# Designed miniproteins, single chains, part 10

Each design is a single chain, and the fold is of that chain. pLDDT is the mean over its residues in the fold that is shown.

## One batch from the design tools (miniprotein)

Design m336
Fold by ESMFold2-Fast:
Structure m336 (fold): chain A 82 residues (1-82)
Amino acid sequence: AEAYFNKGKELFAQGDYEGAILAYGRAIKADPNYAEAYFNLGKALAAMGDLEGAVFMYQKALELDPNYEEAKKNLEEAKKQL
């Protein structure tokens, strides 16, 4: 899980949002309770213009970790753009 997550972060930093989405998706498949992977997947989806997908992923991150302040903040920002 962590290896795919770290690869996703590397791809996101390079602007490869499609590659980041795939890598974070693989991290989630390996660990379905990986709140940070859902959050970072949401950021990659938002970067691609998929705000509905981003909202869904941020909500999932908060369902897994209700105190995830960054996920809550990004969720509020994404909802304002919908």
Scores: mean pLDDT 86

Design m337
Fold by ESMFold2-Fast:
Structure m337 (fold): chain A 74 residues (1-74)
Amino acid sequence: MDREALLLESEGSLHIMAGAIAKKQGDLETAAEHYRRAAELFREAARASRDPAEAARFEATARRLEAEAAELAA
């Protein structure tokens, strides 16, 4: 297991939680920023991962977060 990938996933998860809180409070701009930061971290985790299945999962999560951020910014 790559410690770097785990740390990046953990940081990304914190941003997902922060984004969800901001969204609940109606702060869509802050929510979008957190989801974009989370997407960046999950893409970094995918690059750090040695497991192709894990990397694909991280990339899928990043794409979902980017889509959600774009929807909130519309």
Scores: mean pLDDT 85

Design m338
Fold by ESMFold2-Fast:
Structure m338 (fold): chain A 65 residues (1-65)
Amino acid sequence: AAELRKRADELVKEGKKAFEQGNYEEAASLYEEAARLYEEAGDTVSAKTAQEMAEFARKKAAEAA
């Protein structure tokens, strides 16, 4: 419920911070965890967005390696 969505929002904020710092692998992991929590909360739209953010972060990590 609301608590799961709030925790997912916090993970997205941490993921964005990691992404901006160039820690793409960490950002991807944080976004994946957020997507899982959004899905458990029934927020499928936010879950899909977080999954897309995770995929983008993983691509950036591969390009930076």
Scores: mean pLDDT 83

Design m339
Fold by ESMFold2-Fast:
Structure m339 (fold): chain A 73 residues (1-73)
Amino acid sequence: MTEELAAQLRADLAALPAYLQELVAQGELSEEEAAALRAAVEAAAREGLAALEAGASAEEVHRLVGEALRALA
């Protein structure tokens, strides 16, 4: 389960640049906002992966990643 969650986080990270580029192209985000969002998501995912390695549950990791993303706002 933790390995599957880690794989999902990595897959989401791989998809993120394309999604953010689409939002910038539509005028919904500035390039600076997209770059900041990408950095925050990458940092949150890195912390989530480190927590999984330390034995945190999938639920705890999901909560931590969500909190880190909300802190960007």
Scores: mean pLDDT 72

Design m340
Fold by ESMFold2-Fast:
Structure m340 (fold): chain A 69 residues (1-69)
Amino acid sequence: SEERERVIRHTALALRAIGLAIDAELLGDPELAERALELARRAAAEADIEEIEKEIEEIERRLEEIKAK
């Protein structure tokens, strides 16, 4: 159960980051897309994801700012 919950949590975070990478690419920000893809890779590989979650939240805020232009 615990391992399943861990795998689901990490996978969900990685997928969230991949979605942000796609959005960033479509909005014309390839650097932000690359950063989001790196966070997806790290979410899949690292045991502690708290800092990765914070960085994903920052990218989400930046994408909303780009969309507002």
Scores: mean pLDDT 84

Design m341
Fold by ESMFold2-Fast:
Structure m341 (fold): chain A 113 residues (1-113)
Amino acid sequence: SVEEMRRLIEEMKKRVEELMEKLLEAVKDDPEALKKLEELKKRLEEAVEKLLENVDGPTEVFYEELTEVLRIVQEIADLARATGNPEAERIAAEIQTVVGDTAVRLIALREAA
């Protein structure tokens, strides 16, 4: 249902916001990584908001927005790995898992509808 999809996106958003704050804290002593991650956080927040707005929209638009969310999360993970900070890598991997698991569930719900 649309309500179930909306709930999943909102739960994902809350968890990702918590993890992103921890990631920014982990890289606080790396000003270049911090700046890039803050920019990626803003892009991710915008992409998740668009995904939420299009939850009952056309399937093609929904999948385009979901793909953008996944792309940004991959960029976050790549940047975290580039820092060589194991805590940053761990947090970014957890973000990837949360978003990936949510994406699989959203696709299943969309296909069942």
Scores: mean pLDDT 89

Design m342
Fold by ESMFold2-Fast:
Structure m342 (fold): chain A 63 residues (1-63)
Amino acid sequence: MSKEEIELEAELALLAMHAYLLNDEELARRANELANRLKAGEISLEEARKEKEELEERLRKHA
């Protein structure tokens, strides 16, 4: 696993935790699902980054 993949997995875990604290269970679930898909090799690093940006946009609506 590349350093970039490890960093992205960590970022997704933090995103899921932050979403849970904001009571956005759907966002937390989606972040965890994305991390699992990346770990399983079901999604490319570039696609995972794109989906993460979409999740971050949703999180910003709580700020």
Scores: mean pLDDT 80

Design m343
Fold by ESMFold2-Fast:
Structure m343 (fold): chain A 68 residues (1-68)
Amino acid sequence: DKIEALKEAARLAKELLEKGVSEEEIVEELSKIPGVDKETAEHIVALLKSGVTVEEIEKGLENAEEVE
């Protein structure tokens, strides 16, 4: 499920950012998750750096699934 993969990617990206892992390494790690490509991984990292929370990303994904 792409939505579950995106939620996992958001959680992992936040954890790695807090540990001081480089953005390039985070993108590579997220891209190992099935359903997450490099462009998607870069977008997730950018959102978290711009102040969007993991909780906001997860809620957005859940609401998008309900609206479909």
Scores: mean pLDDT 76

Design m344
Fold by ESMFold2-Fast:
Structure m344 (fold): chain A 73 residues (1-73)
Amino acid sequence: MREAIRELLEEAIEAIRAGDERKATSLLTAAALLAEAAGDDETAALIREAMRAFDAGDYERAIALLREAIERL
């Protein structure tokens, strides 16, 4: 479970850096749902905040929040 979330978040960071908005959104949504299903509300909240930062065009903040989520796993 934790490894699967970590892989999705690492791929999401790469997608954000590559400018692949569709792939980034899909990976972030999958990671958030998986964290929620696992009962990891704090990791899910960080991913949701990263999604909001990404939607606002704040890619640096989005990546920082995703790295924080990975560190908490």
Scores: mean pLDDT 85

Design m345
Fold by ESMFold2-Fast:
Structure m345 (fold): chain A 97 residues (1-97)
Amino acid sequence: SKQELINRAIALILRAIGLIFDAERLKEEAKEKGNEEALKYAEEAIRYAERAIEHARRALEAVDRGDLEEAERHLREAERYLEKAEEYLKKAKELLN
């Protein structure tokens, strides 16, 4: 349904925003510790999370146009980017322990 796609897009955007907030904190910690690899992973996490937000927004635009197939494609892309962002965030955390 349209409402299900809207709810999925909003949930993905909120998760990505939270991840960016966590990644920015790890980025600052990495800088303070001089850990260049952890800094790189935190920056990658932010980039992938921003891509997830972009695709989730495109899904909402597709729903507004009535293109539910296009919305579903964008939601799948947003989910893939968010998974990559979570992977890089985990790698940054592991290097800073």
Scores: mean pLDDT 92

Design m346
Fold by ESMFold2-Fast:
Structure m346 (fold): chain A 107 residues (1-107)
Amino acid sequence: DREKVLEELERRTKNLRALGANVTVGELRALSREELEEIERELSERLRKVIEEVIEENSDPSRATNPKGFASKIPSDELFELINKRFDEVGKETERRIRERARERLK
């Protein structure tokens, strides 16, 4: 089970880094599984909300290919820049939260 726990922490670290939270396996090891699952759930929810908000704010129904389609009122490059900027902010906040909790546990 020790080897499986390490593999799980490595996967969690890789996934969090991909989402903008530059954390280490050592920091994640300091947190409980329940705390990690809560942080991952909150991160996923915040990222989903960012996508929904940016899409809603920049939607142009007059340019949609059909009533269920999405058409942006700004160029795709600008839309992705807005999403990426907000994703970076959420990722950095998640990184800070993990690091602060790890520091408290390692005292």
Scores: mean pLDDT 77

Design m347
Fold by ESMFold2-Fast:
Structure m347 (fold): chain A 75 residues (1-75)
Amino acid sequence: MDERVLELEIEASLYTMKGAVYELAGDYKAAAEAYRKAAELLREAARLSKDPELKESLLRSAELLEEKARELEAK
């Protein structure tokens, strides 16, 4: 399952980049949606991971992206 976890991490990174681009453009709603999608992908990667440390790290990253999305939607 290493390749699938890695694929999800790469996809999450792409959505995080997309969110950053929207944020710079002032489209906070689109940025929040992209960051939430990235968080969702990281949670899926965590579910597939058998490494407890990696799982915890992925879930923490997802939490930070959810917080960022919530802050942007408040603007």
Scores: mean pLDDT 86

Design m348
Fold by ESMFold2-Fast:
Structure m348 (fold): chain A 71 residues (1-71)
Amino acid sequence: MVEEGEKYWQEAAEAAKAGDAEKAKEYARKAAEYAKKYLLEKGMSEEEAEKLAEEALKRALEEIDKAAAAL
């Protein structure tokens, strides 16, 4: 299961709701690292795992920045 990665996505969301964009971004980066590791364990190529993890991180960072910009 992606339980560890999902936990970090959850913590990123909670930090963002608390108004701590820096902490939210830190947790999002950790979640992306766990997502990459999970995909590699599932037999995905390192190139594809890295690309998917980077795309997930980019989307998370964009959402955090949008929330911050709304202030």
Scores: mean pLDDT 77

Design m349
Fold by ESMFold2-Fast:
Structure m349 (fold): chain A 61 residues (1-61)
Amino acid sequence: SAAEAERLFLQGLVALQRGDVAAANRYFREAAEVDREAFRRAFDHYTNNPEELARALAELG
């Protein structure tokens, strides 16, 4: 689902912030495999809305 792809994308970003590049790559790959368009939309949205990104990452951390 789109929601699952977005969740996986955000978990990938959390992994990157923690320095776990291998985990981040797995999450991003899974997000794209679940819903490539939702993954792309999440990337575009959070790249252009850093305040929303910070909020989403804080909720997952």
Scores: mean pLDDT 83

Design m350
Fold by ESMFold2-Fast:
Structure m350 (fold): chain A 66 residues (1-66)
Amino acid sequence: DEFNLTLLEKAKEELVSLAESAGKPELAEEIRKRIDELAKKSKGKSMEEVLEELQKLAQEAKERLA
């Protein structure tokens, strides 16, 4: 779904930018990998499932940035 991919790409840019700005390039790389995996697995998932997994990923990233 192109809409889901666009949402994931925007989230990737935002979270990666935050991690890089915080001086955590390893976290930025992990975020890229996790969102890319979610994008691959999103084919066949509902938008709700994709949003829930994205929310969990964002929460984990936020905890690691604090």
Scores: mean pLDDT 77

Design m351
Fold by ESMFold2-Fast:
Structure m351 (fold): chain A 75 residues (1-75)
Amino acid sequence: SMLDEILSDPAAVKALQNMDYDGDGVLGEDELARLEAELKAQGLDPNKNDGTFNPNSSEANTGKLFLLRNYLASL
């Protein structure tokens, strides 16, 4: 899928790291909440039913949300 291709791109991974200034793999709660709201507004729900969302994998999913948000902003 497009998201898997983006996540396997070293340049995209570096872009994610540059956006995460504190190095914890997460933007602040406000930014994450806004990103989730924007995705839902576009009809994209990160919690949509492809299985139970695993909190232990939230760090990897945060990267997907960052890259997807940037992609949507560029449309």
Scores: mean pLDDT 49

Design m352
Fold by ESMFold2-Fast:
Structure m352 (fold): chain A 77 residues (1-77)
Amino acid sequence: DLSPEEEARGLAALPAEVLEAGAAYWRAQAAASTDPAQAEIARLAAEALEAARAGDVERAAELLARVRELAERARAA
C-alpha cells in the first residue's frame, strides 16, 4: 500500500547497517540467480537500498518503481 516514494523514505530512515546488509543480500541473489529476470530484479533492489543508504530518496524511489514493474511482469508470465 506504500508508494515507491513512501517506501524509499521509509528505507532511508533505517540504520545504515540494515540497508548495507539488505543490499549485500540482493547483490548475492543477483550473482547466484540463473534466471535473468530474477537477477535484474535483485540487482535493482540492491541499487535501491544503496541509494537509500546514500540518502538519495528520489533515486531509491525510481529503482523501487522499476523493481515493482519487473516483479509484476514476472508474476503475470
Scores: mean pLDDT 84

Design m353
Fold by ESMFold2-Fast:
Structure m353 (fold): chain A 57 residues (1-57)
Amino acid sequence: SREELLERAARALVEARQAPFGVTTPAEKEALRLITAEQLDSREVEALAERLERERA
């Protein structure tokens, strides 16, 4: 479903943000691929990623 795709992209974005500064990771590539291929709203993905990060903290 679209919600599952948004969650997958958000999870990949969270992983990408945990990488050292300036490092491109497979997670970053996966997030960008999903956003582009499925035409996801980047703002929705970012908002969901922030929610997931708060639950982790």
Scores: mean pLDDT 75

Design m354
Fold by ESMFold2-Fast:
Structure m354 (fold): chain A 95 residues (1-95)
Amino acid sequence: SNKEQELINEILNLVEELLKQIEETGYWGEEVEEVLFDAIFKILKSYGISEEDAKKIAKRLTEKLKKLLEQGVDKETILKEIEELFKKELKELKS
């Protein structure tokens, strides 16, 4: 749906802006993880996703991003993998 694509684009734009900030500062820590989780959670809730599902998805996306950053994966690959994981999570909500 148009709303699903808008949601995907908002999450990817959020992650891209965060990755730019990390690249400029060289910093990733608990505070950045919390900010990302809260931002994803609020976006998901604004699109009508339940609090329980929004927390689950926000946690999974945040943990995936952390893992990819720790592995030294490049920005373009991180964005593709986050998009793929998020699309999978959204499909599971329809089941």
Scores: mean pLDDT 84

Design m355
Fold by ESMFold2-Fast:
Structure m355 (fold): chain A 70 residues (1-70)
Amino acid sequence: SIEELKKKAEEILAQMEELVAKGNPSDLPNLRKLANEGTILASELAKMGETAKAREYVQRVLDLLQQAKA
């Protein structure tokens, strides 16, 4: 369901936020894996017509990846 996909995406984003906050370079491979999973879920949401929410989730993933580089 759309609600299950949103819940999974929010859980992935929360895990990414924790890893970015910790700032450990050893977590970068896991952060990249979570980013890939998050973008796949956003793609599924877009296919279901939730294009605005999908765009929001992709932007949040990209912002977190950019923050991890700083």
Scores: mean pLDDT 87

Design m356
Fold by ESMFold2-Fast:
Parts: structure tokens; C-alpha cells; sequence
Structure m356 (fold): chain A 65 residues (1-65)
């Protein structure tokens, strides 16, 4: 579970950097990938990790909007 959370955080950070560089398409793709990892954590029964990953994605989206 925790490994998926850390990877989601990495993807979210990359998305923020991509958005700052003006690459909105790359930012959207990276946020989508991070969201998929959150869904994977939930499917594996790691509900707390999935919620943390979803929070990370949401906070990243709020930073780039």
C-alpha cells in the first residue's frame, strides 16, 4: 500500500512541475496515472493508502488550477 502512495506522490509532484512548465497535457497524464495507483491500492484492500493517494492527487490538482 505505502509503495503505491509514494509513487502517486512522485507522479503528482511531476504533474505540478509539468504544469509550471506549461505542459498541461503532461500534467493531466501524470495526475491520471497517480489516480490509477490510488484505485489499484483500493482494489488490493489498502483503503487507507488509497485515500491518502486520492488526497495527494486532489491537492496537486488544486495547486495547478
Amino acid sequence: GEELVERARELAEEAIEAAKAGDDSKAAALLTAAGILAAAAYAEGHEEAAEEARRIVREAMEQIE
Scores: mean pLDDT 82

Design m357
Fold by ESMFold2-Fast:
Structure m357 (fold): chain A 70 residues (1-70)
Amino acid sequence: NDEEKKKEIIEKAEKIIKTAEERLTGEMRQKVIDLAKEAIKLAEEGKLEEAEKLLNEAQRTGVLGVIKES
């Protein structure tokens, strides 16, 4: 169901934004937040495959940012 998938993407993106705000700083935080916000926009437009790709990029970038700062 595309509507359920859209909600799932938006919820995951919001969680990524919150985690980035709590655990990342500076340019890396902004990049992760921007990617997650773009994923939300694409999901709202019904471009679910593109939204998932950006969401995965945001999550991967966030994980790498946390590892680098650790």
Scores: mean pLDDT 80

Design m358
Fold by ESMFold2-Fast:
Structure m358 (fold): chain A 57 residues (1-57)
Amino acid sequence: MDAEARELLRREVELSMELIGVAVEIAVNGATPENQARLDALQAEIDRLAAELAALL
């Protein structure tokens, strides 16, 4: 795996950890429009990085 693919994978892992954190917040404190929007934004960014990584491989 080249350096670019490794960097994209590292970012995807970091965003996945943030996604888990937001999902836990929703489970504990309930869903709000703000934390749902954050969850959706994180998922969209992860999907974008996964597509970019797939294009490199």
Scores: mean pLDDT 81

Design m359
Fold by ESMFold2-Fast:
Structure m359 (fold): chain A 100 residues (1-100)
Amino acid sequence: SMEEEKRLEDIAEGIARTLITLAEEHRDMSPEEKREAIRDTLLSYARYLVEKYGKEAAIRTLELVKENVEKLADQLGLPQEDRDIILEAINEVIEEVKKL
């Protein structure tokens, strides 16, 4: 439905902003620790989305998270390393959800 699509778009933007904020807050952490924190957070969101909306909607929402991260990264001046860590985690979690 159009209402569900709008809700998933809003959720995707919220998740993207959360992941960027986590990268910024953990700027002094090692790349490995930052990657782990971002991945764990994203996995929790993915599990929630699968439970509430199903696998296909969860994958669509995660793809929208990726689009929002790419757009917001440039606007917010996110370092390339942080952008790469977030995008890699999103791609990894999408592939994990596809295998469910």
Scores: mean pLDDT 87

Design m360
Fold by ESMFold2-Fast:
Structure m360 (fold): chain A 61 residues (1-61)
Amino acid sequence: LTPAAEWAAKLVRSIKDPVARALAVKGVIDTFGLSYEELAKMLGISVETVKKLVELADKAA
C-alpha cells in the first residue's frame, strides 16, 4: 500500500463533519483505486459503512 494512500485514510478518520468525510472517502477511492474492502480495513469500519459513505458523497456532489 502506498504511503500517500495510508496518509489519506488517516486524514479521513480525523474528519468529524459527515459530508466532508463522505466526500474524502470517495476521493480516496477514486484517486488511489482502493477496493471498498481495503479502505474499510484501513479505516477500521465495515464494507457496508464505506458503501454508505460513498452513497452520501454522491448525494452531496
Scores: mean pLDDT 76

Design m361
Fold by ESMFold2-Fast:
Structure m361 (fold): chain A 76 residues (1-76)
Amino acid sequence: VSQEELDEGVAMVHVAVAVVVMRKTKDQKVIDELVEQIKKTLERNPSKKVVEHAVEELSKIPLVTQEQIEEIRKLG
């Protein structure tokens, strides 16, 4: 397994965990913090596949804004 594959896998897990928390919360501050954490993860490990997955999952969460989705989309 290459470092690139490991970094992609770790980023995918971080996104998945954040999405689970975001689906259960009604607190906009928690959403905003987790979106920033996802952005930082994707900035360190730019992967089009992870960005596409994050955009798809975040678009299903009502408290995530269209602006936040576009910010993440720009990272892929």
Scores: mean pLDDT 79

Design m362
Fold by ESMFold2-Fast:
Structure m362 (fold): chain A 59 residues (1-59)
Amino acid sequence: EIEEIEKQIEEVTEKVKELAEKVKENPEDEELRKQFEEALEELYELVEKLNELKEKERK
């Protein structure tokens, strides 16, 4: 479970980086900005889930 979430974080992180570069080049593109914000939210949710699982492993 933890390994699967780490893989998803890696994939979403790459997506966020690509979208961030595209938004920088096209700041007026609202669709790119929205996709970037959605990818960023997905990344934060995955990181929170990973932290929760690691905390449960501690005791």
Scores: mean pLDDT 78

Design m363
Fold by ESMFold2-Fast:
Structure m363 (fold): chain A 78 residues (1-78)
Amino acid sequence: DEEAEKLVKEGEELLREGQKAFQAGDYETAIKLYEEAIELYRKAYELATDEKLKQRAKANLASAETFLAEAKEALAAK
């Protein structure tokens, strides 16, 4: 599951970049980065054969979806 692990790590990096954009008030950039992280976590979930890695990808996906919803709400309140 090396490829799935790589996708999870890349998604986590995108979430960090998205959080930086969110803190800077750049909600449009945060949304794009969170959407990209969500796509990577979905791919990781599909590729993962290890149950623990699959559950980690699923949990990270849920977190990213929460951050995305928050960023969209913040953008709408601008």
Scores: mean pLDDT 86

Design m364
Fold by ESMFold2-Fast:
Structure m364 (fold): chain A 77 residues (1-77)
Amino acid sequence: MNPEIEVFARAIGYGLNAKTDEEIEKAAEELVKWYLEQNPDLTDEQIEEVYAWVKRLIKGWKEVRENVDKMIEELKK
């Protein structure tokens, strides 16, 4: 599988299950470390872009889950 697709798939799982920002950060660090091991020739600028991308993916999926939870709570009142 393409490493980018694997990172994307794992990020969805981490984001949907993350409860805290610390869990997002830890998951992002682990995924970035794994991705860098697959792509050792990346420049420092590219490494920063990968960190930003992975964090955005994980945080995005956590925010989707939180927004769904909020909508459900608002409907229940």
Scores: mean pLDDT 78

Design m365
Fold by ESMFold2-Fast:
Structure m365 (fold): chain A 65 residues (1-65)
Amino acid sequence: MTEEIIERLKEISELSLEEALAKAKELDQELEKNPELREAMNQEVIDAMGQMQQALKAKQAAAEA
């Protein structure tokens, strides 16, 4: 489960800004609706989410440049 979540986060980071934002929002909603997914969040998943968030911020900044 954790490996699958990390893979999804990596995929989101590689998408275009619009698609990445949409998929990141979907994942956030799924985590809120599924306690099992939240319980599966270990340090690796938290780190991967942080990296994804950084990638999205970088893409947003580049789009505004």
Scores: mean pLDDT 73

Design m366
Fold by ESMFold2-Fast:
Structure m366 (fold): chain A 59 residues (1-59)
Amino acid sequence: GLQELTRGVAERLKDKYPELAERIAAARTPQELSRAIAEADDEAREAAVKALEEESTRL
């Protein structure tokens, strides 16, 4: 579910993008997740998209 996805993505991002990882982990709706990613810098956004793709394939 969404909580498993957000947890996995946050775990992948926490070392390099800890603030974005916390925002993603706190997201309780798909809209909140999308907003956190959209508000990130280009590099952090690319990392988040890649983490989402990897976690979506794993789940």
Scores: mean pLDDT 81

Design m367
Fold by ESMFold2-Fast:
Structure m367 (fold): chain A 66 residues (1-66)
Amino acid sequence: SELQKEILEILEKYKNNEAKPEDFGLALQKAKENNLPIPKDLEETIERMVEAGREAARRIAEEERR
C-alpha cells in the first residue's frame, strides 16, 4: 500500500518534471521484491516510462560514439 502510493507520487512528479525516469525503475523493483499488487494501468505506465528511459540512455550512448 505505502509503496504503491510512493509509485503513484513518483509518476505525478515525473509529469511535473520533478522526478527522473530511473526513479520509476527503482519503485517498480521494490514493489516486485515485496510482492505488492500493482494496478495494471499503473504497471503499464511504469513499464512504458522505464522502457523510454532505457531507450533514451541507449541513444545517448550511441551518440557518444560519434
Scores: mean pLDDT 65

Design m368
Fold by ESMFold2-Fast:
Structure m368 (fold): chain A 62 residues (1-62)
Amino acid sequence: MEEIEKRLEEGRKKAVQKANEILKQADPSREDTIKATAEALRLIGDYIDEEVKARKLLEQLG
């Protein structure tokens, strides 16, 4: 259980870190900022999907 919780926390931190890196590299142009924001949201969505998978694994373990 702790192993899965640690993986979730690491995934969350990695998603936040990558999102910040993408936003930091964003061109001041509005279009590039919108694209960077969309990509950051996509990474957050990937983290949520991983959380759902981890919860399913926990249910299988008991």
Scores: mean pLDDT 70

Design m369
Fold by ESMFold2-Fast:
Structure m369 (fold): chain A 67 residues (1-67)
Amino acid sequence: MAEEAEELFDKAIEAANQGKVDEARSYLDKAIKLADELEKQGKLDEVRRLTPKIVAARLAIVAAEIE
């Protein structure tokens, strides 16, 4: 689950860098849903490891939306 979330965040960043904002948002939504499930399971250390990827994906999408 954490590995799947990380892959989806990476795909969101890649899509955002290509200007594919809608695809990037779709990947981000899926990744956040998986991270939320990890939090519900009490796997907070796994969620903490995903935090840099969450920040990077959100920033990439915002940058793509501005440009």
Scores: mean pLDDT 81

Design m370
Fold by ESMFold2-Fast:
Structure m370 (fold): chain A 67 residues (1-67)
Amino acid sequence: GLVERERAELAELRKAGVPPPRLSNEEVTREIGEKLRKIGDGIDKGLALVRAGASREEGLAVIAASG
C-alpha cells in the first residue's frame, strides 16, 4: 500500500544518510496549481453569469467566493 511504499522510501533515504523531505517542491507546485485552477474556474463562472444577464456585482461576488 501507499504507507508501506512511503516507509520503504524513507528507510532507503535514512540508509543513504539523507533526511526525509517534509514536503517536496513538486507537492508545493501542485498545491499552487490547484489554487490557481480554482481562481480560474471562479472567473469563468462569474463571466458566464454576467453573459447570462446577471449584474457585474453578482459576477464579481462569485469570483471572490472562488479565490
Scores: mean pLDDT 70

Design m371
Fold by ESMFold2-Fast:
Structure m371 (fold): chain A 80 residues (1-80)
Amino acid sequence: MMEELDEEARRLGEEAVRAYEAGDYARAGRLLKEVARLLEEAARLYASTLPPAEAAEVLARAREVAERLRELGEELERLG
C-alpha cells in the first residue's frame, strides 16, 4: 500500500511535468494537488511504523512538501 502510493505519486508527478511542458497549467495544478494528497497519505502510513520522534519528523517534512505542492498547484490552476 505505502509503496503503491509512492509509485502513484511519482507517476502523477511525471504527468504534472508533462502537462506543464505542454502549457496545460490547470491540469498540472490538479495533478500536483493529488501528488500532495498521496504523499501525506504515504507519510502517515510510514510514520505509523516509526518511534514517536521519528514519526513526528516524517509527518512534519511531508506536510511542508505537500503544502508547497498545493500552493504551486493553486497558482497553476489560477493561470488556466
Scores: mean pLDDT 83

Design m372
Fold by ESMFold2-Fast:
Structure m372 (fold): chain A 50 residues (1-50)
Amino acid sequence: EEARKIIDEIREKLAPELLAKARAEGLSDEEWYEEAIKILNELEKLYEEL
């Protein structure tokens, strides 16, 4: 229960910072955003499995 809230907060707070990095590196906001979402989803699944 609490773990899901923490993961959701990380997703919301981390997304804008990842977008800022994407701009600095010259990556597309869309490409970085999709990769970030995939990583966060895998993290949530791993946590649920543990």
Scores: mean pLDDT 65

Design m373
Fold by ESMFold2-Fast:
Structure m373 (fold): chain A 80 residues (1-80)
Amino acid sequence: SRALELLEEADRLAREAARALAEGRYEEAARLAREARELLAEGLRLLAEAGELSEEEAEAGIARAEGLAARLEALAREAA
């Protein structure tokens, strides 16, 4: 499904963000995490609309991803 394709792409970008973070590339890590969060949010919303997830589960997943992306953006700003 389109939702699963978005979630797979989000996971790929999240793994790339983790590599960038490990290499001290905070700006790239923050950007990749933000892109992953956007795709994850869209995929989770589609699954919730299809009844495959509760709205609460989708919101919790999005909030977790948003928090991580914000943390990485803060690190990128401090490192710049």
Scores: mean pLDDT 80

